Designed miniproteins, single chains, continued (4). Designs and how they scored, part 49

Each design is a single chain, and the fold is of that chain. pLDDT is the mean over its residues in the fold that is shown.

## One batch from the design tools (miniprotein)

Design m13691
Fold by ESMFold2-Fast:
Structure m13691 (fold): chain A 63 residues (1-63)
Amino acid sequence: YTDEEIERIAKAAGVTVEQARKILEAYDAGKTVDEMAEAAGVTREQALLALSEYTRLKVRRQI
């Protein structure tokens, strides 16, 4: 994913770009949503929003 995609994910979840990157890194490592949220210092809801946006960008091309 690109910096532009990470920024879009961050805005959708209401987190910083660095936090969005940490969520995605934890996701790739097979962590749970709660562990992703803890690693990035965000709420579980924010982690879920970030994953939802990432999946949409990757699979649906932002439709």
Scores: mean pLDDT 78

Design m13692
Fold by ESMFold2-Fast:
Structure m13692 (fold): chain A 68 residues (1-68)
Amino acid sequence: SDRAFLDRLALAVARLAAEHGAALRAMAVEEIVALLKRYMGLEEPSAEEEALLTSIARVIQGAEAPEA
């Protein structure tokens, strides 16, 4: 379900922050996506899942400004 995916994503993001902290802002979007996939155990994400992970990675890296 979408909620189960989002729960896994939230845990992966929390782990990413705990293990890499401030270094995340210096990482490439592709590296952040690869770490999220690894933490979530996603080997073959759907196009929608890949797009969501990329969007989250861009926000984490600071490449995208969230809507205020």
Scores: mean pLDDT 76

Design m13693
Fold by ESMFold2-Fast:
Structure m13693 (fold): chain A 75 residues (1-75)
Amino acid sequence: MIYTIPTPTKDDSEEEIIEKAKEMVTLLVKKGKFSREEVDLAIERMEEIMKKNGYPDELIEKVREEARKLADELE
């Protein structure tokens, strides 16, 4: 399968991109029972995908911060 984790698209708003990142973290933690290290790797993969698709660095950093913050809260 290409992916089962929500991936941001060019048509998504900044808020929708952040929401998709949070959904990914929630799925990995609650349903996948992934470790924090594995969740952090998934966040890094999302950053790489966004960078490849030409998203601005500021948005990528914001998505990373919000996703990691949620991962901390779900511990």
Scores: mean pLDDT 73

Design m13694
Fold by ESMFold2-Fast:
Structure m13694 (fold): chain A 100 residues (1-100)
Amino acid sequence: MLEKLEELLEKAKTATPEQFVEIYREAIDLLEKVAKELEPTHPELAKKIRDYLQSLRDILEKLEEALKNNLPQETIDRIKNIGLAVLEKAIELVKKAEEA
């Protein structure tokens, strides 16, 4: 899963806003799977990933709303950049879990 998440992160950096929404949804789905698989052995890491999942879902909703309302490009770019930063932090947690 880590390799796929890192691939999605790289794709997200060069994606259009609409492509970013699709990539971000796929990343959220993968992170949800990771959290579920970690729950029985690493409940603390699973909880932290779920906390990031809530942030990721909030960012996705804001980005979708910004696109629907045709908000300024600078606003869309800001939301996308925040989304990239939060996704990167979530992937770091998955990497720590695999290295443990």
Scores: mean pLDDT 84

Design m13695
Fold by ESMFold2-Fast:
Structure m13695 (fold): chain A 64 residues (1-64)
Amino acid sequence: GAFVEQMRELAEKYAALLAEYIKRTYGETPEVTIEVTDTSVKVTIESKHLKLDLTVDLDAVKAG
C-alpha cells in the first residue's frame, strides 16, 4: 500500500545519502541492499570498514 511505498522511498533516499557519505569519507563504494516487504523494511550498507543494518518493523508501527 501507500505506506509501504513511502517507506521504500525514504529508505532509498537515506541509503543513498549514507552511501555517498561513506564513499567520500572512506574512498570506498559501499554495497547497498534494500529489501521491502509488507511487514518490514531492511537496509544493509556494507563497505570494507563498515556494515550498517537497519530493520523497521512495519507491523509494530501500524499497531501504534
Scores: mean pLDDT 76

Design m13696
Fold by ESMFold2-Fast:
Structure m13696 (fold): chain A 73 residues (1-73)
Amino acid sequence: MTAAELEELERAAREVVAELARLVEADDYAGAVRLAADWLRRHAGVSGGVPAPEDIDPEAVRAGVAELVEAVA
């Protein structure tokens, strides 16, 4: 990974984190989890299942997105 590739990935990560924060503000926790899973699959090679909507803890999603927002700030 070059410095330019890392900078591009960091910019893409900031954009996806901003969208995750928007979805959480809209109370779309299922959308936030789907977006995060899709991004990780495409960019980190992580193949994980998406939890069913009833298994999603809104407080855990809010906390996770808040940590990501802080990490990219």
Scores: mean pLDDT 73

Design m13697
Fold by ESMFold2-Fast:
Order: C-alpha cells, then structure tokens, then sequence
Structure m13697 (fold): chain A 88 residues (1-88)
C-alpha cells in the first residue's frame, strides 16, 4: 500500500536512529543538516517523493481521506525522528 511505501521510505531513518546516536549524527553531518527542522524537512521530502511516485504509477489523485491517513503516518514517523535528534 501507499502507507507501507511511505513507512518503508522513512524506515531508513528509523534504522539509522536505532543503530545508535552516532549513526544519526553521521547522517546529519554528511547531509549538512544543522537543526531538527532541517532534518524534518529532509524526511518530508523523502515521503513526498514516495507519494508522488505512487500517484504516478497508479494514475490517480488521492482523495482527502487518503491524504489524511498518509499525513498521519508521516507525522508519526517524523515525531519519533524529532525526539531522537533532540537527544544528540
């Protein structure tokens, strides 16, 4: 599903986070990310790429209900990533 695709796209961030604080620190240094807001923007861009790719393959525009479900999933993943960044 699209929700699974978005979760999978963000799974890399979760895997890096769960590998330890040093792994997330290395990622943010490599990408030049200086603030939690920049990290959140990066994660949102990855989610957006997955959403647009899915829409293109399906030939559809998501309904308001579908967009709400997708946004809730993305926000949940980003909230977790934000908390881990604050521990650095």
Amino acid sequence: SLEEEIEAELALLKAIREAGVSSLEELVKYLGIKTVEELVEWARRRADIAIRGSQYKQGYTFSAEEKAEIEALVEKQIAELRKEFEKL
Scores: mean pLDDT 69

Design m13698
Fold by ESMFold2-Fast:
Structure m13698 (fold): chain A 68 residues (1-68)
Amino acid sequence: SLEDVEKELREALNELNKVSSTEEWDAFVDELAALSAEARAAGWSRLERGRRALEHVKRKLAELKEKQ
């Protein structure tokens, strides 16, 4: 559901923030904002955008946890 996706996204973003430097976090937030804008322009639903954002956050979190 949208609620479940948004909850998981918040939790994943919180964990990503804890393991990111300021520069890594700022760069990632800019990337996420650009992807969100593109998805909105393409007509993606809020649920579809949430799932895409969650996948992107999970990939970045896994990468940073391996290096830090």
Scores: mean pLDDT 80

Design m13699
Fold by ESMFold2-Fast:
Parts: structure tokens; sequence; C-alpha cells
Structure m13699 (fold): chain A 57 residues (1-57)
């Protein structure tokens, strides 16, 4: 149903946002690890791009 598909989209967005928060927490706990922080920032950008794509559906 259209309502169920909308709920699924909202749940996926919430899960992606939780993943972003997890990456940010790792960055906060490892501020001196430049390589790790660069990789996590790239991951956050990809997750935000996925959220934007889903929101446009």
Amino acid sequence: SPQLEEIKREVIIDMLQISIAGNELVMERSPDNADLNAALEASIRELNAKIQEIQQQ
C-alpha cells in the first residue's frame, strides 16, 4: 500500500540518520586519527546523499 511504502521510507531514513550519528560519535572519540576521520566524513556524505535520494521518491 502507498502508506506502507511511506512508512518504509521513513524507517530507512531513520536508520541512515542513526548510522550518521554513530560515525560522528567515532569521530568525536578519535579526533587525532585523520585517516579514520576522512573515511567517516566520506561515509556521512554518502549517507546524506542516500537520504536526499529517498526524500525525492
Scores: mean pLDDT 88

Design m13700
Fold by ESMFold2-Fast:
Structure m13700 (fold): chain A 79 residues (1-79)
Amino acid sequence: MELEKAVEKVREIARLLEEAGILPKGTSDVVERTAREIAERYGVEAVVKIAESLLDFAKRAGAPDEVIERIEKLLEEMK
């Protein structure tokens, strides 16, 4: 997967969690910046692990099933 596409998908996951009230507003911008830096240093596979961690966090935080399904779809597109 292209680095830019992986970073954008992780940003979309964080944005979905912001819209669901699970993450504070502005977290998606921080996640995008962090994911880009991690991808540059550790490769695209590390960004996939960030997406997996966000999915796990969403499940633990009690995000709605529709939000979980959307995140799972984005994560599948990254693999």
Scores: mean pLDDT 82

Design m13701
Fold by ESMFold2-Fast:
Parts: sequence; structure tokens; C-alpha cells
Structure m13701 (fold): chain A 87 residues (1-87)
Amino acid sequence: ASLKKELVELIESYGLSQDNAEKIANLLLEQAEKENITNKLRIQAKLPTVIADILEDPEKYEDLNIDLEELQKVVEKKPQLKVKILS
């Protein structure tokens, strides 16, 4: 789907590999579907929360074979991927 391709390209733009970006994009779309979120911007806005959950509780996502070392390095370099602090 075009939405999946756009999400993969967005995630890759932060410095993640295509394989890792595709896995994260698939998880993001699955969670959005469970929450009945269809709006592209709302789906993209969930990305920092999904990344934070993967890094905080990687055991939940072990079967997805996400490259946690790459993800951690990218998050440290890209503040926009961190969970927004309530201001």
C-alpha cells in the first residue's frame, strides 16, 4: 500500500535501514488499525510512542526481529523520534 511505502520512507529518512523501517512501519500500521486510526498524520504521530515501547519492552516484539541497536542509535541522534515531554 502507498501509505506503508510513505511510512517506510519516513522512518528510513531518520537513518534506519529499509528492513528495520519496514518492520516498524508494519507494527505502526497494525497498532493504528487496532485503534481505528486511518488518518496518515495521526499514524505518523504514533511513531515516537511505538519506538519508545519497543525500546522499553523489547520482549513484546522479539518475534519481529527488530534491530534494537540501530534503533537506539537513531533515536539518540533524532530528538523528533523521542516521546514528547508534556510541556
Scores: mean pLDDT 77

Design m13702
Fold by ESMFold2-Fast:
Structure m13702 (fold): chain A 94 residues (1-94)
Amino acid sequence: SMEEELKKLLHEALVRLVQLATENRDNPEIENLLISGAILLQEAYNGEISLEEAIELLEKLIERIKKEFPDNPVAQEAIKIFEEVIEALKKALE
């Protein structure tokens, strides 16, 4: 079902973000940003925030990443993960 597919995508994205954070523990600013994103995905997965709120918060996080880490390849990978999640959340709201 679409709900099961969405939850699977959110969980997969969460795992990817945690893995990136673990691989970048030597950069606390990037690690903290990745963990912030992971928390948002977990809150959306648990139904603690609405899908609409999750989209808004993730879009704000992407804007912040683009301003603070424009040339960081890990930040670019995180943006890609968040954009994939936003696309799935928007599709679930159709």
Scores: mean pLDDT 86

Design m13703
Fold by ESMFold2-Fast:
Structure m13703 (fold): chain A 81 residues (1-81)
Amino acid sequence: TPQRVQQVLSDLDRQLDGFRDMVSNNSPRSQIQQHFQSTTSIGDQMIRQLRDVYHASDSDIQVVQDRRDDVIRDMQNGVSS
């Protein structure tokens, strides 16, 4: 379970890095929005899998939820227009 938690945290960080690269490279707004929506959906799916499949502890789930919320917030702040 700890290994899966670490993998999810790493995947969320990669999604944020990909988003920042798209913004820095002036990617189309539709593509940036699609990436944001996909990141949110994937994050929710990963949290459900950690809970339902890997039986992660409530504290581990909370760490992943907090990181997901931070990533989503940072992406929203990066799309201020």
Scores: mean pLDDT 78

Design m13704
Fold by ESMFold2-Fast:
Structure m13704 (fold): chain A 101 residues (1-101)
Amino acid sequence: ASRAIAEEANRILGKYRQPSVAFAYEELRLLELRGEADAEERAMLAELDALLAKADASGRPLSPADQKRADEISSWVLRRVLTRAIERAIRKNKEILEELK
């Protein structure tokens, strides 16, 4: 369940609501678990895992630089998710149109 992954990320960060970072982590983990993650997505997941592990090991919130990087990864993931959703919609519409005509 996606909620459990988001809750884990929020615990590690010591923040109960970081929706962008939690969402990005959840999406990357789900892609990896489904075997759908590409090399770039796996690299971003590994980097985000390292940032979360660093925060957990220190018992402190992410540094401003690490937080900025986590936010950059989150923005990248959000763009990627939107792109994939658009590509799926285009493919589905093409299939429907070809079936009807």
Scores: mean pLDDT 71

Design m13705
Fold by ESMFold2-Fast:
Structure m13705 (fold): chain A 78 residues (1-78)
Amino acid sequence: SYEELVKKYEEELKKAEEANDVQGITKSLTNLGKALMKLKKYEEAIEYYTKASTLSPRDPRYTGNAIAGLNDAKKALE
């Protein structure tokens, strides 16, 4: 279920934060936003995507994915 995916990605986020893995943090935040979008929790998805979009991982594709998700989440609230 998407609720189980949220729990999984929250655990992955915690591990990435403990490791100071910026790329892992960005990926986990983006995956949380994605799962929350499927649950129609758009305001929570915006929070996670916004956090991910402000990070500077070495691979800019991770930030790009977060920005795309943020735009989708904002549009869902319009």
Scores: mean pLDDT 83

Design m13706
Fold by ESMFold2-Fast:
Parts: sequence; C-alpha cells; structure tokens
Structure m13706 (fold): chain A 74 residues (1-74)
Amino acid sequence: SELEREHQRLLHELGRASNDLDQGRISEEEYREFVRRVGERLGLSPEEIERLVAMSPEDSLRALHRHGQRRIDR
C-alpha cells in the first residue's frame, strides 16, 4: 500500500541519518530532530516521540524500525 511504501522510505531515510551520525556528517541534535520528524510521519504520539529522542541513537533507531515493522505486518 501507499502507507507501507512511505513507512519503508522513512525507515530507509532514518538508516541513512543514523549512518551519517556514525560518520560524523550530522550532529546528535540534527539526528534527534530527524527522529522527531520520522516519528511524527509514522503516526507516533508526542509522548512516544519524546521517549525516542531521550534514547541513544542506536536504541531510537531500533524502536522506530520495530514500530514500522509491526504496522507493515498488520
């Protein structure tokens, strides 16, 4: 579906942002802003988004990936 393609695109973009952070191409602050935008587009609540940005980049990436997978699998 269109939503499944959008979720896959967002997860792919998040993976690239995580890689850019690891390589020093973006700051942690820029990565957190990216996580907020992705969480919003994936339909997470403001409370869920703030929990994600409080996590380490690795943990937030895993949490968003798992959320996206659950929505696709349903």
Scores: mean pLDDT 73

Design m13707
Fold by ESMFold2-Fast:
Structure m13707 (fold): chain A 98 residues (1-98)
Amino acid sequence: EPERILSPKIATIIVQEVLNVLNSDLSRSSSYSSQQISQMNTMKKVLNDLLEELQKLTKPVSSSQVFEWIRSKADDQSASMLENAFLFVLNEMEGVER
């Protein structure tokens, strides 16, 4: 089955790393607009909700299933940003392990 399949543990590690990056961006900024802060808070909520869902999983999940879940919970802009961040972390981890 030629699908990018992630264990719940690996997916959880990726989501946690995306949260770390987002928190670093928030701490680095002294002048984010209220709209940017609101969007970042929305993204953090979606990621925390995703972590809870991943902890309930007992079987591998596809990256496309994770992205479909994010799109169901976030606005289009936030979903796109989260999907790009998830892929960035996933590719970084695969580069280190392979």
Scores: mean pLDDT 76

Design m13708
Fold by ESMFold2-Fast:
Structure m13708 (fold): chain A 80 residues (1-80)
Amino acid sequence: GYEVGREGARALAIAAELNEFSDEQIEEAAEALVERLLERVPEEGLPGALEGVREVAEEAKNPQARAALRRAVELLEERI
């Protein structure tokens, strides 16, 4: 769970920063990450995946990356 969440979050952060994601793109990409985590991570591993996403969000300096990751955290918290 943890490593999958961290890897997914890092990919989202890079995409959001390099492509200068709009608010709409942030919402879509955050939702896509959350759905992927829910599909790939067993229920018992989801708290670890959430921790991985949160840690990457705390490390993020770029505004688009930070916004996308914080949105993914919010969406994943609602689904756990």
Scores: mean pLDDT 86

Design m13709
Fold by ESMFold2-Fast:
Structure m13709 (fold): chain A 100 residues (1-100)
Amino acid sequence: MTEEEKERKKLITALTILMLLANRYKKMKVEEVAELSKEELIKLVEELIEILKKEKGDPTEINVLEQILELLKNLEEIEKEVIEEAKELAEKTLEELKKL
């Protein structure tokens, strides 16, 4: 696996986690998050961090969101293919959780 493939996989994972947390804490559909611009995704992460801090949420989830925020701020753009892969993974994860 190349360094570019590793960074791509990291970004897909980060966006998947963001979509799942937005669904859990803001009741946003995965599709709604997938349609957001990079700037809107950054704002969403900041809003989720504030919600979790105010509600004394899980410190691990807050730390993950802070890492996602730094990752997004350091990107010039997000490729549509990366967003689509993250969306598919998030939707599949939510379907699997419904079976439990």
Scores: mean pLDDT 83

Design m13710
Fold by ESMFold2-Fast:
Structure m13710 (fold): chain A 100 residues (1-100)
Amino acid sequence: SAVDEALALLEEAFELLIEVAESIGAEDKAKELRELRDRTVEELRAHRDDREAQLAIVREAMRRAGEIVREIESKMTPAQRNKVLQAALLASQAIDLLEA
């Protein structure tokens, strides 16, 4: 289903962000990202029949993840910044899938 595909894309996006935070040594930010991932997955599963709620949940998760990532951006290598961009693309694909 579109929801299951969007969930897979979001889980991959969060995994990339968590890997970046861990690689930098920002364990507190890695923890915040894991908690945000788990909550986002749970909320999406709770709203499988509500497309508008799904879109709102994903957009809010992206906004919050972006805030967390911004706090550690100055510590990133170019390779780590590329992983963040890859995560953003995956999350954007999840939104497109839910909008279709």
Scores: mean pLDDT 89

Design m13711
Fold by ESMFold2-Fast:
Structure m13711 (fold): chain A 56 residues (1-56)
Amino acid sequence: MEEEKKKIEEFNKRLEEYQARMDQAVADFQADPAAGAARIREVLEEYEKFLEEYKK
């Protein structure tokens, strides 16, 4: 069904957003470990929730 393609596209779009945020968090961590570590934690928590929704 067309709904399957839409779900895959939405998943990929969300995945790209998380990857971009993670790349930024890693860059921040290299420059400022305290700020970067907090940002990495936030992105990881959001990513884990996103993956849990995907698995179900």
Scores: mean pLDDT 77

Design m13712
Fold by ESMFold2-Fast:
Structure m13712 (fold): chain A 118 residues (1-118)
Amino acid sequence: SPELERFRAIAREIAEKHLAKVPEEYRGPVRQLLDLVIGAIDAVLEGRLTMEQALSLLRTAIDYLAERYGKEVTKKALEIVIEFLDELISDPRVPPEAQEVLRTIKEELEKYIEELDA
């Protein structure tokens, strides 16, 4: 849909802006997590995945990132992606339906950080 195409363009714009500010050592894991999160949001908005399926796939992929990069780097990448999601949620160009999906995914990432600190 034109609204989904517009959302994808905005998400990429904001993601690139956040990636440009990330130190080189975190850029790889941050890019991977941004791509994963944007892909999950897109799949839910297109009706290709339920929210429960998207959250399950996100957790599995973040577990893989934690095994590959370690707890500290994964936590830093999650914090940066949460900042990206906050900016997207606050952008008036983003439709309300997408904002709801963004908030739900943000809450799941925040829970994952809490679990990493336990």
Scores: mean pLDDT 87

Design m13713
Fold by ESMFold2-Fast:
Structure m13713 (fold): chain A 74 residues (1-74)
Amino acid sequence: SALLEEVRAKIEEAKEAVRAGDLERAQAILDEISALVRGNQLSPEELAEVKRLMHEFAAEYSRATGLTESRVPA
């Protein structure tokens, strides 16, 4: 779906922001993803895929910052 592709693109942008040390931008992008997920009717399969992608991002965020995933929207 177009929404899922947009979420994927935003997650890649958030990963780049984390690698660049721009945690403020990464958080803004995560907030955008959260708003898209809550504002749109996702199928159960699309929602599961978004959660999987967020979990992968949380692992990379944790590696880069040493922080827990408590700051990552799910």
Scores: mean pLDDT 75

Design m13714
Fold by ESMFold2-Fast:
Structure m13714 (fold): chain A 92 residues (1-92)
Amino acid sequence: SARLEAIVARARALYERAKRLVDEIIALLEQQGKLTTSDIARLIGKLLRVMGDLLDAEAAARRGDVAAAEAALARMEAIVAELERELEELKK
Protein backbone atom coordinates (compact mmCIF):
# COMPACT_ATOMS: atom_id res chain seq x y z
CA SER A 1 0.00 0.00 0.00
CA ALA A 2 1.36 3.41 -1.03
CA ARG A 3 -0.28 4.93 2.07
CA LEU A 4 1.49 2.49 4.43
CA GLU A 5 4.82 3.06 2.62
CA ALA A 6 4.35 6.84 3.10
CA ILE A 7 3.52 6.38 6.82
CA VAL A 8 6.65 4.23 7.38
CA ALA A 9 8.84 6.72 5.47
CA ARG A 10 7.46 9.59 7.60
CA ALA A 11 7.92 7.55 10.81
CA ARG A 12 11.58 6.91 9.90
CA ALA A 13 12.06 10.63 9.16
CA LEU A 14 10.49 11.55 12.54
CA TYR A 15 12.85 9.17 14.37
CA GLU A 16 15.88 10.77 12.64
CA ARG A 17 14.49 14.22 13.55
CA ALA A 18 13.99 13.12 17.21
CA LYS A 19 17.64 11.97 17.38
CA ARG A 20 18.86 15.34 16.05
CA LEU A 21 16.59 17.27 18.46
CA VAL A 22 17.82 15.26 21.47
CA ASP A 23 21.46 15.86 20.41
CA GLU A 24 20.81 19.63 20.00
CA ILE A 25 19.00 19.92 23.37
CA ILE A 26 21.83 18.07 25.18
CA ALA A 27 24.51 20.19 23.46
CA LEU A 28 22.69 23.44 24.31
CA LEU A 29 22.11 22.42 27.96
CA GLU A 30 25.82 21.50 28.23
CA GLN A 31 26.83 24.86 26.67
CA GLN A 32 24.60 26.69 29.22
CA GLY A 33 26.06 24.67 32.16
CA LYS A 34 22.55 23.32 32.93
CA LEU A 35 22.86 19.68 31.79
CA THR A 36 21.94 17.13 34.50
CA THR A 37 21.81 13.31 34.60
CA SER A 38 18.00 13.59 34.96
CA ASP A 39 17.86 15.60 31.69
CA ILE A 40 19.84 12.86 29.88
CA ALA A 41 17.54 10.14 31.30
CA ARG A 42 14.40 12.11 30.32
CA LEU A 43 15.60 12.88 26.76
CA ILE A 44 16.83 9.30 26.15
CA GLY A 45 13.47 8.06 27.51
CA LYS A 46 11.62 10.19 24.91
CA LEU A 47 13.90 8.88 22.14
CA LEU A 48 13.24 5.26 23.23
CA ARG A 49 9.46 5.92 23.08
CA VAL A 50 9.82 7.32 19.52
CA MET A 51 11.88 4.22 18.58
CA GLY A 52 9.16 1.95 20.05
CA ASP A 53 6.48 3.81 18.06
CA LEU A 54 8.58 3.46 14.87
CA LEU A 55 8.77 -0.33 15.45
CA ASP A 56 4.97 -0.36 16.03
CA ALA A 57 4.39 1.60 12.78
CA GLU A 58 6.62 -0.80 10.80
CA ALA A 59 4.90 -3.86 12.34
CA ALA A 60 1.44 -2.38 11.59
CA ALA A 61 2.52 -1.70 7.98
CA ARG A 62 3.71 -5.34 7.55
CA ARG A 63 0.23 -6.61 8.54
CA GLY A 64 -1.63 -3.91 6.51
CA ASP A 65 -3.07 -2.15 9.60
CA VAL A 66 -3.41 1.49 8.48
CA ALA A 67 -5.17 2.63 11.69
CA ALA A 68 -2.44 1.20 13.96
CA ALA A 69 0.32 2.67 11.75
CA GLU A 70 -1.34 6.13 11.79
CA ALA A 71 -1.79 5.92 15.60
CA ALA A 72 1.93 5.15 16.05
CA LEU A 73 2.85 8.03 13.69
CA ALA A 74 0.63 10.44 15.69
CA ARG A 75 2.39 9.43 18.95
CA MET A 76 5.79 10.07 17.31
CA GLU A 77 4.63 13.50 16.02
CA ALA A 78 3.51 14.46 19.56
CA ILE A 79 6.92 13.61 21.10
CA VAL A 80 8.81 15.41 18.29
CA ALA A 81 6.60 18.50 18.88
CA GLU A 82 7.48 18.37 22.62
CA LEU A 83 11.22 18.19 21.78
CA GLU A 84 10.90 21.11 19.31
CA ARG A 85 9.18 23.25 21.99
CA GLU A 86 11.90 22.39 24.54
CA LEU A 87 14.64 23.37 22.06
CA GLU A 88 12.86 26.69 21.26
CA GLU A 89 12.57 27.55 24.99
CA LEU A 90 16.29 26.82 25.52
CA LYS A 91 17.24 29.15 22.61
CA LYS A 92 15.64 32.12 24.44
Scores: mean pLDDT 92

Design m13715
Fold by ESMFold2-Fast:
Structure m13715 (fold): chain A 82 residues (1-82)
Amino acid sequence: SMEESIVLARILALTSEIYLLTDWIKKNSKDEKAIEEAEKYLEEVDRLRKQALASTDLEELKKLLEQIEEILERVKKIVEEV
C-alpha cells in the first residue's frame, strides 16, 4: 500500500543516516568503546532493514521504524560526545 511504501521509505532514509554517522564515528573517534557501540548499532540496523524490506505488514513496519529511530538517537548521542 501507499502507507507501507511511505513507512519503508522513512526506514531507508534513517538507515542511510545511521550508516553515514557510524562511518563518521569510526573515522573521527579515538574511543574504542564508541567505535564498538557504533558497529553494534550498524549490525542491528542492517538486520532491521532486511526485516523491513521483507515485510508487507504496516504495524510491523511501524515497530521497525520506531526501533530504527531509537538507534539513530543513540548514534547521534555518540557523535555529540566525539
Scores: mean pLDDT 88

Design m13716
Fold by ESMFold2-Fast:
Structure m13716 (fold): chain A 91 residues (1-91)
Amino acid sequence: MEEAERLFKEGNYEEALKIYREIAQDTSLPVEERLRASIKIGEALMKLGRYREAYMLYKSVLDFAKSMNIPDPLRKEAEAGLERAKKLLEE
């Protein structure tokens, strides 16, 4: 996570995206950490102008978080990302 966050801050969104995808797909990690990585994938996609992919990802994260009773802070973060991506897709 920290390595990917550093890359993200440096503007290396493609490399950060790779690391966040590895974390999100690692079934040995807690579900909350995997969902945080998925939210960060959405943020990286937004920075890359890939709004449709970001929208679909945030929607999936939000649906999963609601079904699994994931803590409200992660759910709210996913909702905020979804609304931002939706707005950019519609204009």
Scores: mean pLDDT 81

Design m13717
Fold by ESMFold2-Fast:
Structure m13717 (fold): chain A 86 residues (1-86)
Amino acid sequence: SGVGMVNNGNFVGGVMSMMSFVNSGNGSSSTSVVNTMGSVVNTVPPNNYPSVMFHFTHVGTVSTSNGMSPVYSSVNVVFNTVNSMM
């Protein structure tokens, strides 16, 4: 889920939202985040970003309403964005 996340520049905002989720401690849906991260990478719009790559490492768990949720450390987030639109 992306509720409460600010999106600037479509997919760029999406990637940053995932990183912000890890860094800010919005871990109420860590399992959903894992699935969302995979989906986000696979749904990169071909007209906006030529390439994207990111890597997240599982570093622990926190207690949430869904039980114990994993915590991730974002490492190697690389994306090539188009800053000027046509």
Scores: mean pLDDT 37

Design m13718
Fold by ESMFold2-Fast:
Structure m13718 (fold): chain A 68 residues (1-68)
Amino acid sequence: SAEVKALTLKMVNYALEQLDARGITPTDAQLAELHQRMYELAKEAYEKKWSEEEVKEKVDEIVDEIVA
């Protein structure tokens, strides 16, 4: 769906901004995992109609897991 794809890109861009702010350059493997997890999260967020704040909280959690 176009809506899930658009949300995925928005979430990936937000995650990349967070990584850049932390001075972290993600590896290719981390980028691939980030895209996959953001797509899964975007499907759930779209289905459950999450707020922008709820989405950002979940993105922050996933970013922390990937760089741990």
Scores: mean pLDDT 85

Design m13719
Fold by ESMFold2-Fast:
Structure m13719 (fold): chain A 64 residues (1-64)
Amino acid sequence: SFTLTPEQEKALRLLDVNQDGTINLEDINIFNKAVQQNRATFQPLLDIIDIDRDGVVTIEDVIA
């Protein structure tokens, strides 16, 4: 039911950090931890996914 841009689709695939084909809270927690350790590398993904613009990806950002 969502129309995603190719850039947003790539970002969602990258959130599947454990490569199990499902994006869940565990993947989001791993991603947020990686962002805290290397924010500059992950900032473009935050800009795409972070719907509330708080600098943290939540489950609400992924399912909204």
Scores: mean pLDDT 58

Design m13720
Fold by ESMFold2-Fast:
Structure m13720 (fold): chain A 81 residues (1-81)
Amino acid sequence: MPSNAQIVAIFNQFDTNGNGTLNQAEFIAAVRSLMNTYNLSTIPSTAQLNMYFRRYDTNGNGTLNQAEFVAAVNAIFNTYS
């Protein structure tokens, strides 16, 4: 299971425009990178990842900040590990 520091490192890697947020496509790519690195037992579909993105987009702006991303990744790994 990734640490919060490792999740933050991936967030910064996929924040390609440096704005401190991930859009939906960047979020999916970042989560899939983490899933591949940490060998999840069950791989969530793109539709399931989109549901997590929408759930953790607490301000409804179509992006996740770093704290929302960390929370979403921890929820995914707790469900699918």
Scores: mean pLDDT 80

Design m13721
Fold by ESMFold2-Fast:
Structure m13721 (fold): chain A 59 residues (1-59)
Amino acid sequence: EEIVLTDEQAERLRALRDGDPAVVEPLVKEGRFTEEEAQAIVAGDPEAVRKAVEYLREE
């Protein structure tokens, strides 16, 4: 699937994929993502990545 993101949204997604604690930890603490979802995004799981993209697009 082709996912169209803004430059800012793409940068945030890359930080999530890289497992940057400064980005991942606050989102897990806020309840936006579970620990399992954050790990799945870093692992490149297509469903987890899609959920992250939808979240970023809603903001």
Scores: mean pLDDT 68

Design m13722
Fold by ESMFold2-Fast:
Structure m13722 (fold): chain A 75 residues (1-75)
Amino acid sequence: SHHAAEAAEKGGAGARAAGGSEEAVQYGMLGSIYAHQGNYEEAAKYLEKAAEAARESGAERGAQHARDGAIVAAK
């Protein structure tokens, strides 16, 4: 859906902008790419990984953005 793709893109962008770990940035990028391709299942998976990596690096804002994107993409 339109909302799923937009939320996934915002989630990935939020993870990158928050200055999380390199791993969080890469997972966020993959989540955005899959969302643009209409692969919301894969997008959700990678955004969940981005959220976990961002959380572990202390980038709480990035982690929340990625998690929100994953939740919307999964629905």
Scores: mean pLDDT 70

Design m13723
Fold by ESMFold2-Fast:
Structure m13723 (fold): chain A 70 residues (1-70)
Amino acid sequence: MNPVELGIEALKKLSDEEREKLQELATKLGPDNADEVADYAAELIRKVNPDLTDEEIEAVREGVRELVKG
């Protein structure tokens, strides 16, 4: 699975409230701050999906960063 697909699948495991918070943060910070949004998403994913490796969490971070940048 590519980083974007992996990121989307991991985001689906978040609660509706967590996904809404992430979307609000992405909208508030904008694409110029994609790294901050990606870091927040990676931390949430690590907390919710403890079975993910550091490598998979990094792939999620990259996927979210690309999604926020457009």
Scores: mean pLDDT 73

Design m13724
Fold by ESMFold2-Fast:
Structure m13724 (fold): chain A 105 residues (1-105)
Amino acid sequence: SVKESEELLERAREALKRVQTAKTAEEAIKALDEVVEAADRLLELAKQTKDPEVIERAEEAAKLTIEAAKILMEKFPNDKKAVLYAIGAALRAIGILIDLEQLKK
C-alpha cells in the first residue's frame, strides 16, 4: 500500500541518520543493513502494486542506500569490512534502480 511505502521510506531515512551518527564501523554496518532492507522491501512492494508512488519511494530508498554506503566509506575508509559492505550495498541499490526502470515501461 501507499501508506506502507511511506513507512518503509521513513525507516530508510532514520537508518541513514544512524549511519551518519555511528561511532563504530559495526554500528554503521548495522544501520546500512536497515537502509538496504527497507529498499529491498520497497522494491518488492513496487513489483506487487506497480503503483507509481510506491515505485518513486523505492527509487528514493535506493538513492538513500547509495548515500549511506558513501558515508560508511568516508567515515571508516580503513575498515575493510565496512568498505566491502558499502560497495555491496551500493551495487544492490543500482540493481534495485534497474528493476524499477523496467516496471515503468
Scores: mean pLDDT 90

Design m13725
Fold by ESMFold2-Fast:
Structure m13725 (fold): chain A 73 residues (1-73)
Amino acid sequence: GDPAAARRSAEAAARAAAEGDSAAGQTGMHELKVLGSDNPEAREAAERGAEAAARGDSETAKEYAQLAKDLAG
């Protein structure tokens, strides 16, 4: 896994949740677990979500968080 990518995803999800998006925060925690399990498709989605959140794009971050969740099962 990539612990730096996992941490960035978790931090982005926490920031989105702090802005009133609790669902994105919960999904981000699930993504962190998936990044630890080396699921490459879910990791890619989580990393893209973290990048979107870092840009302040909460809508795109939520979309990628949902995709990562769907890919993780």
Scores: mean pLDDT 61

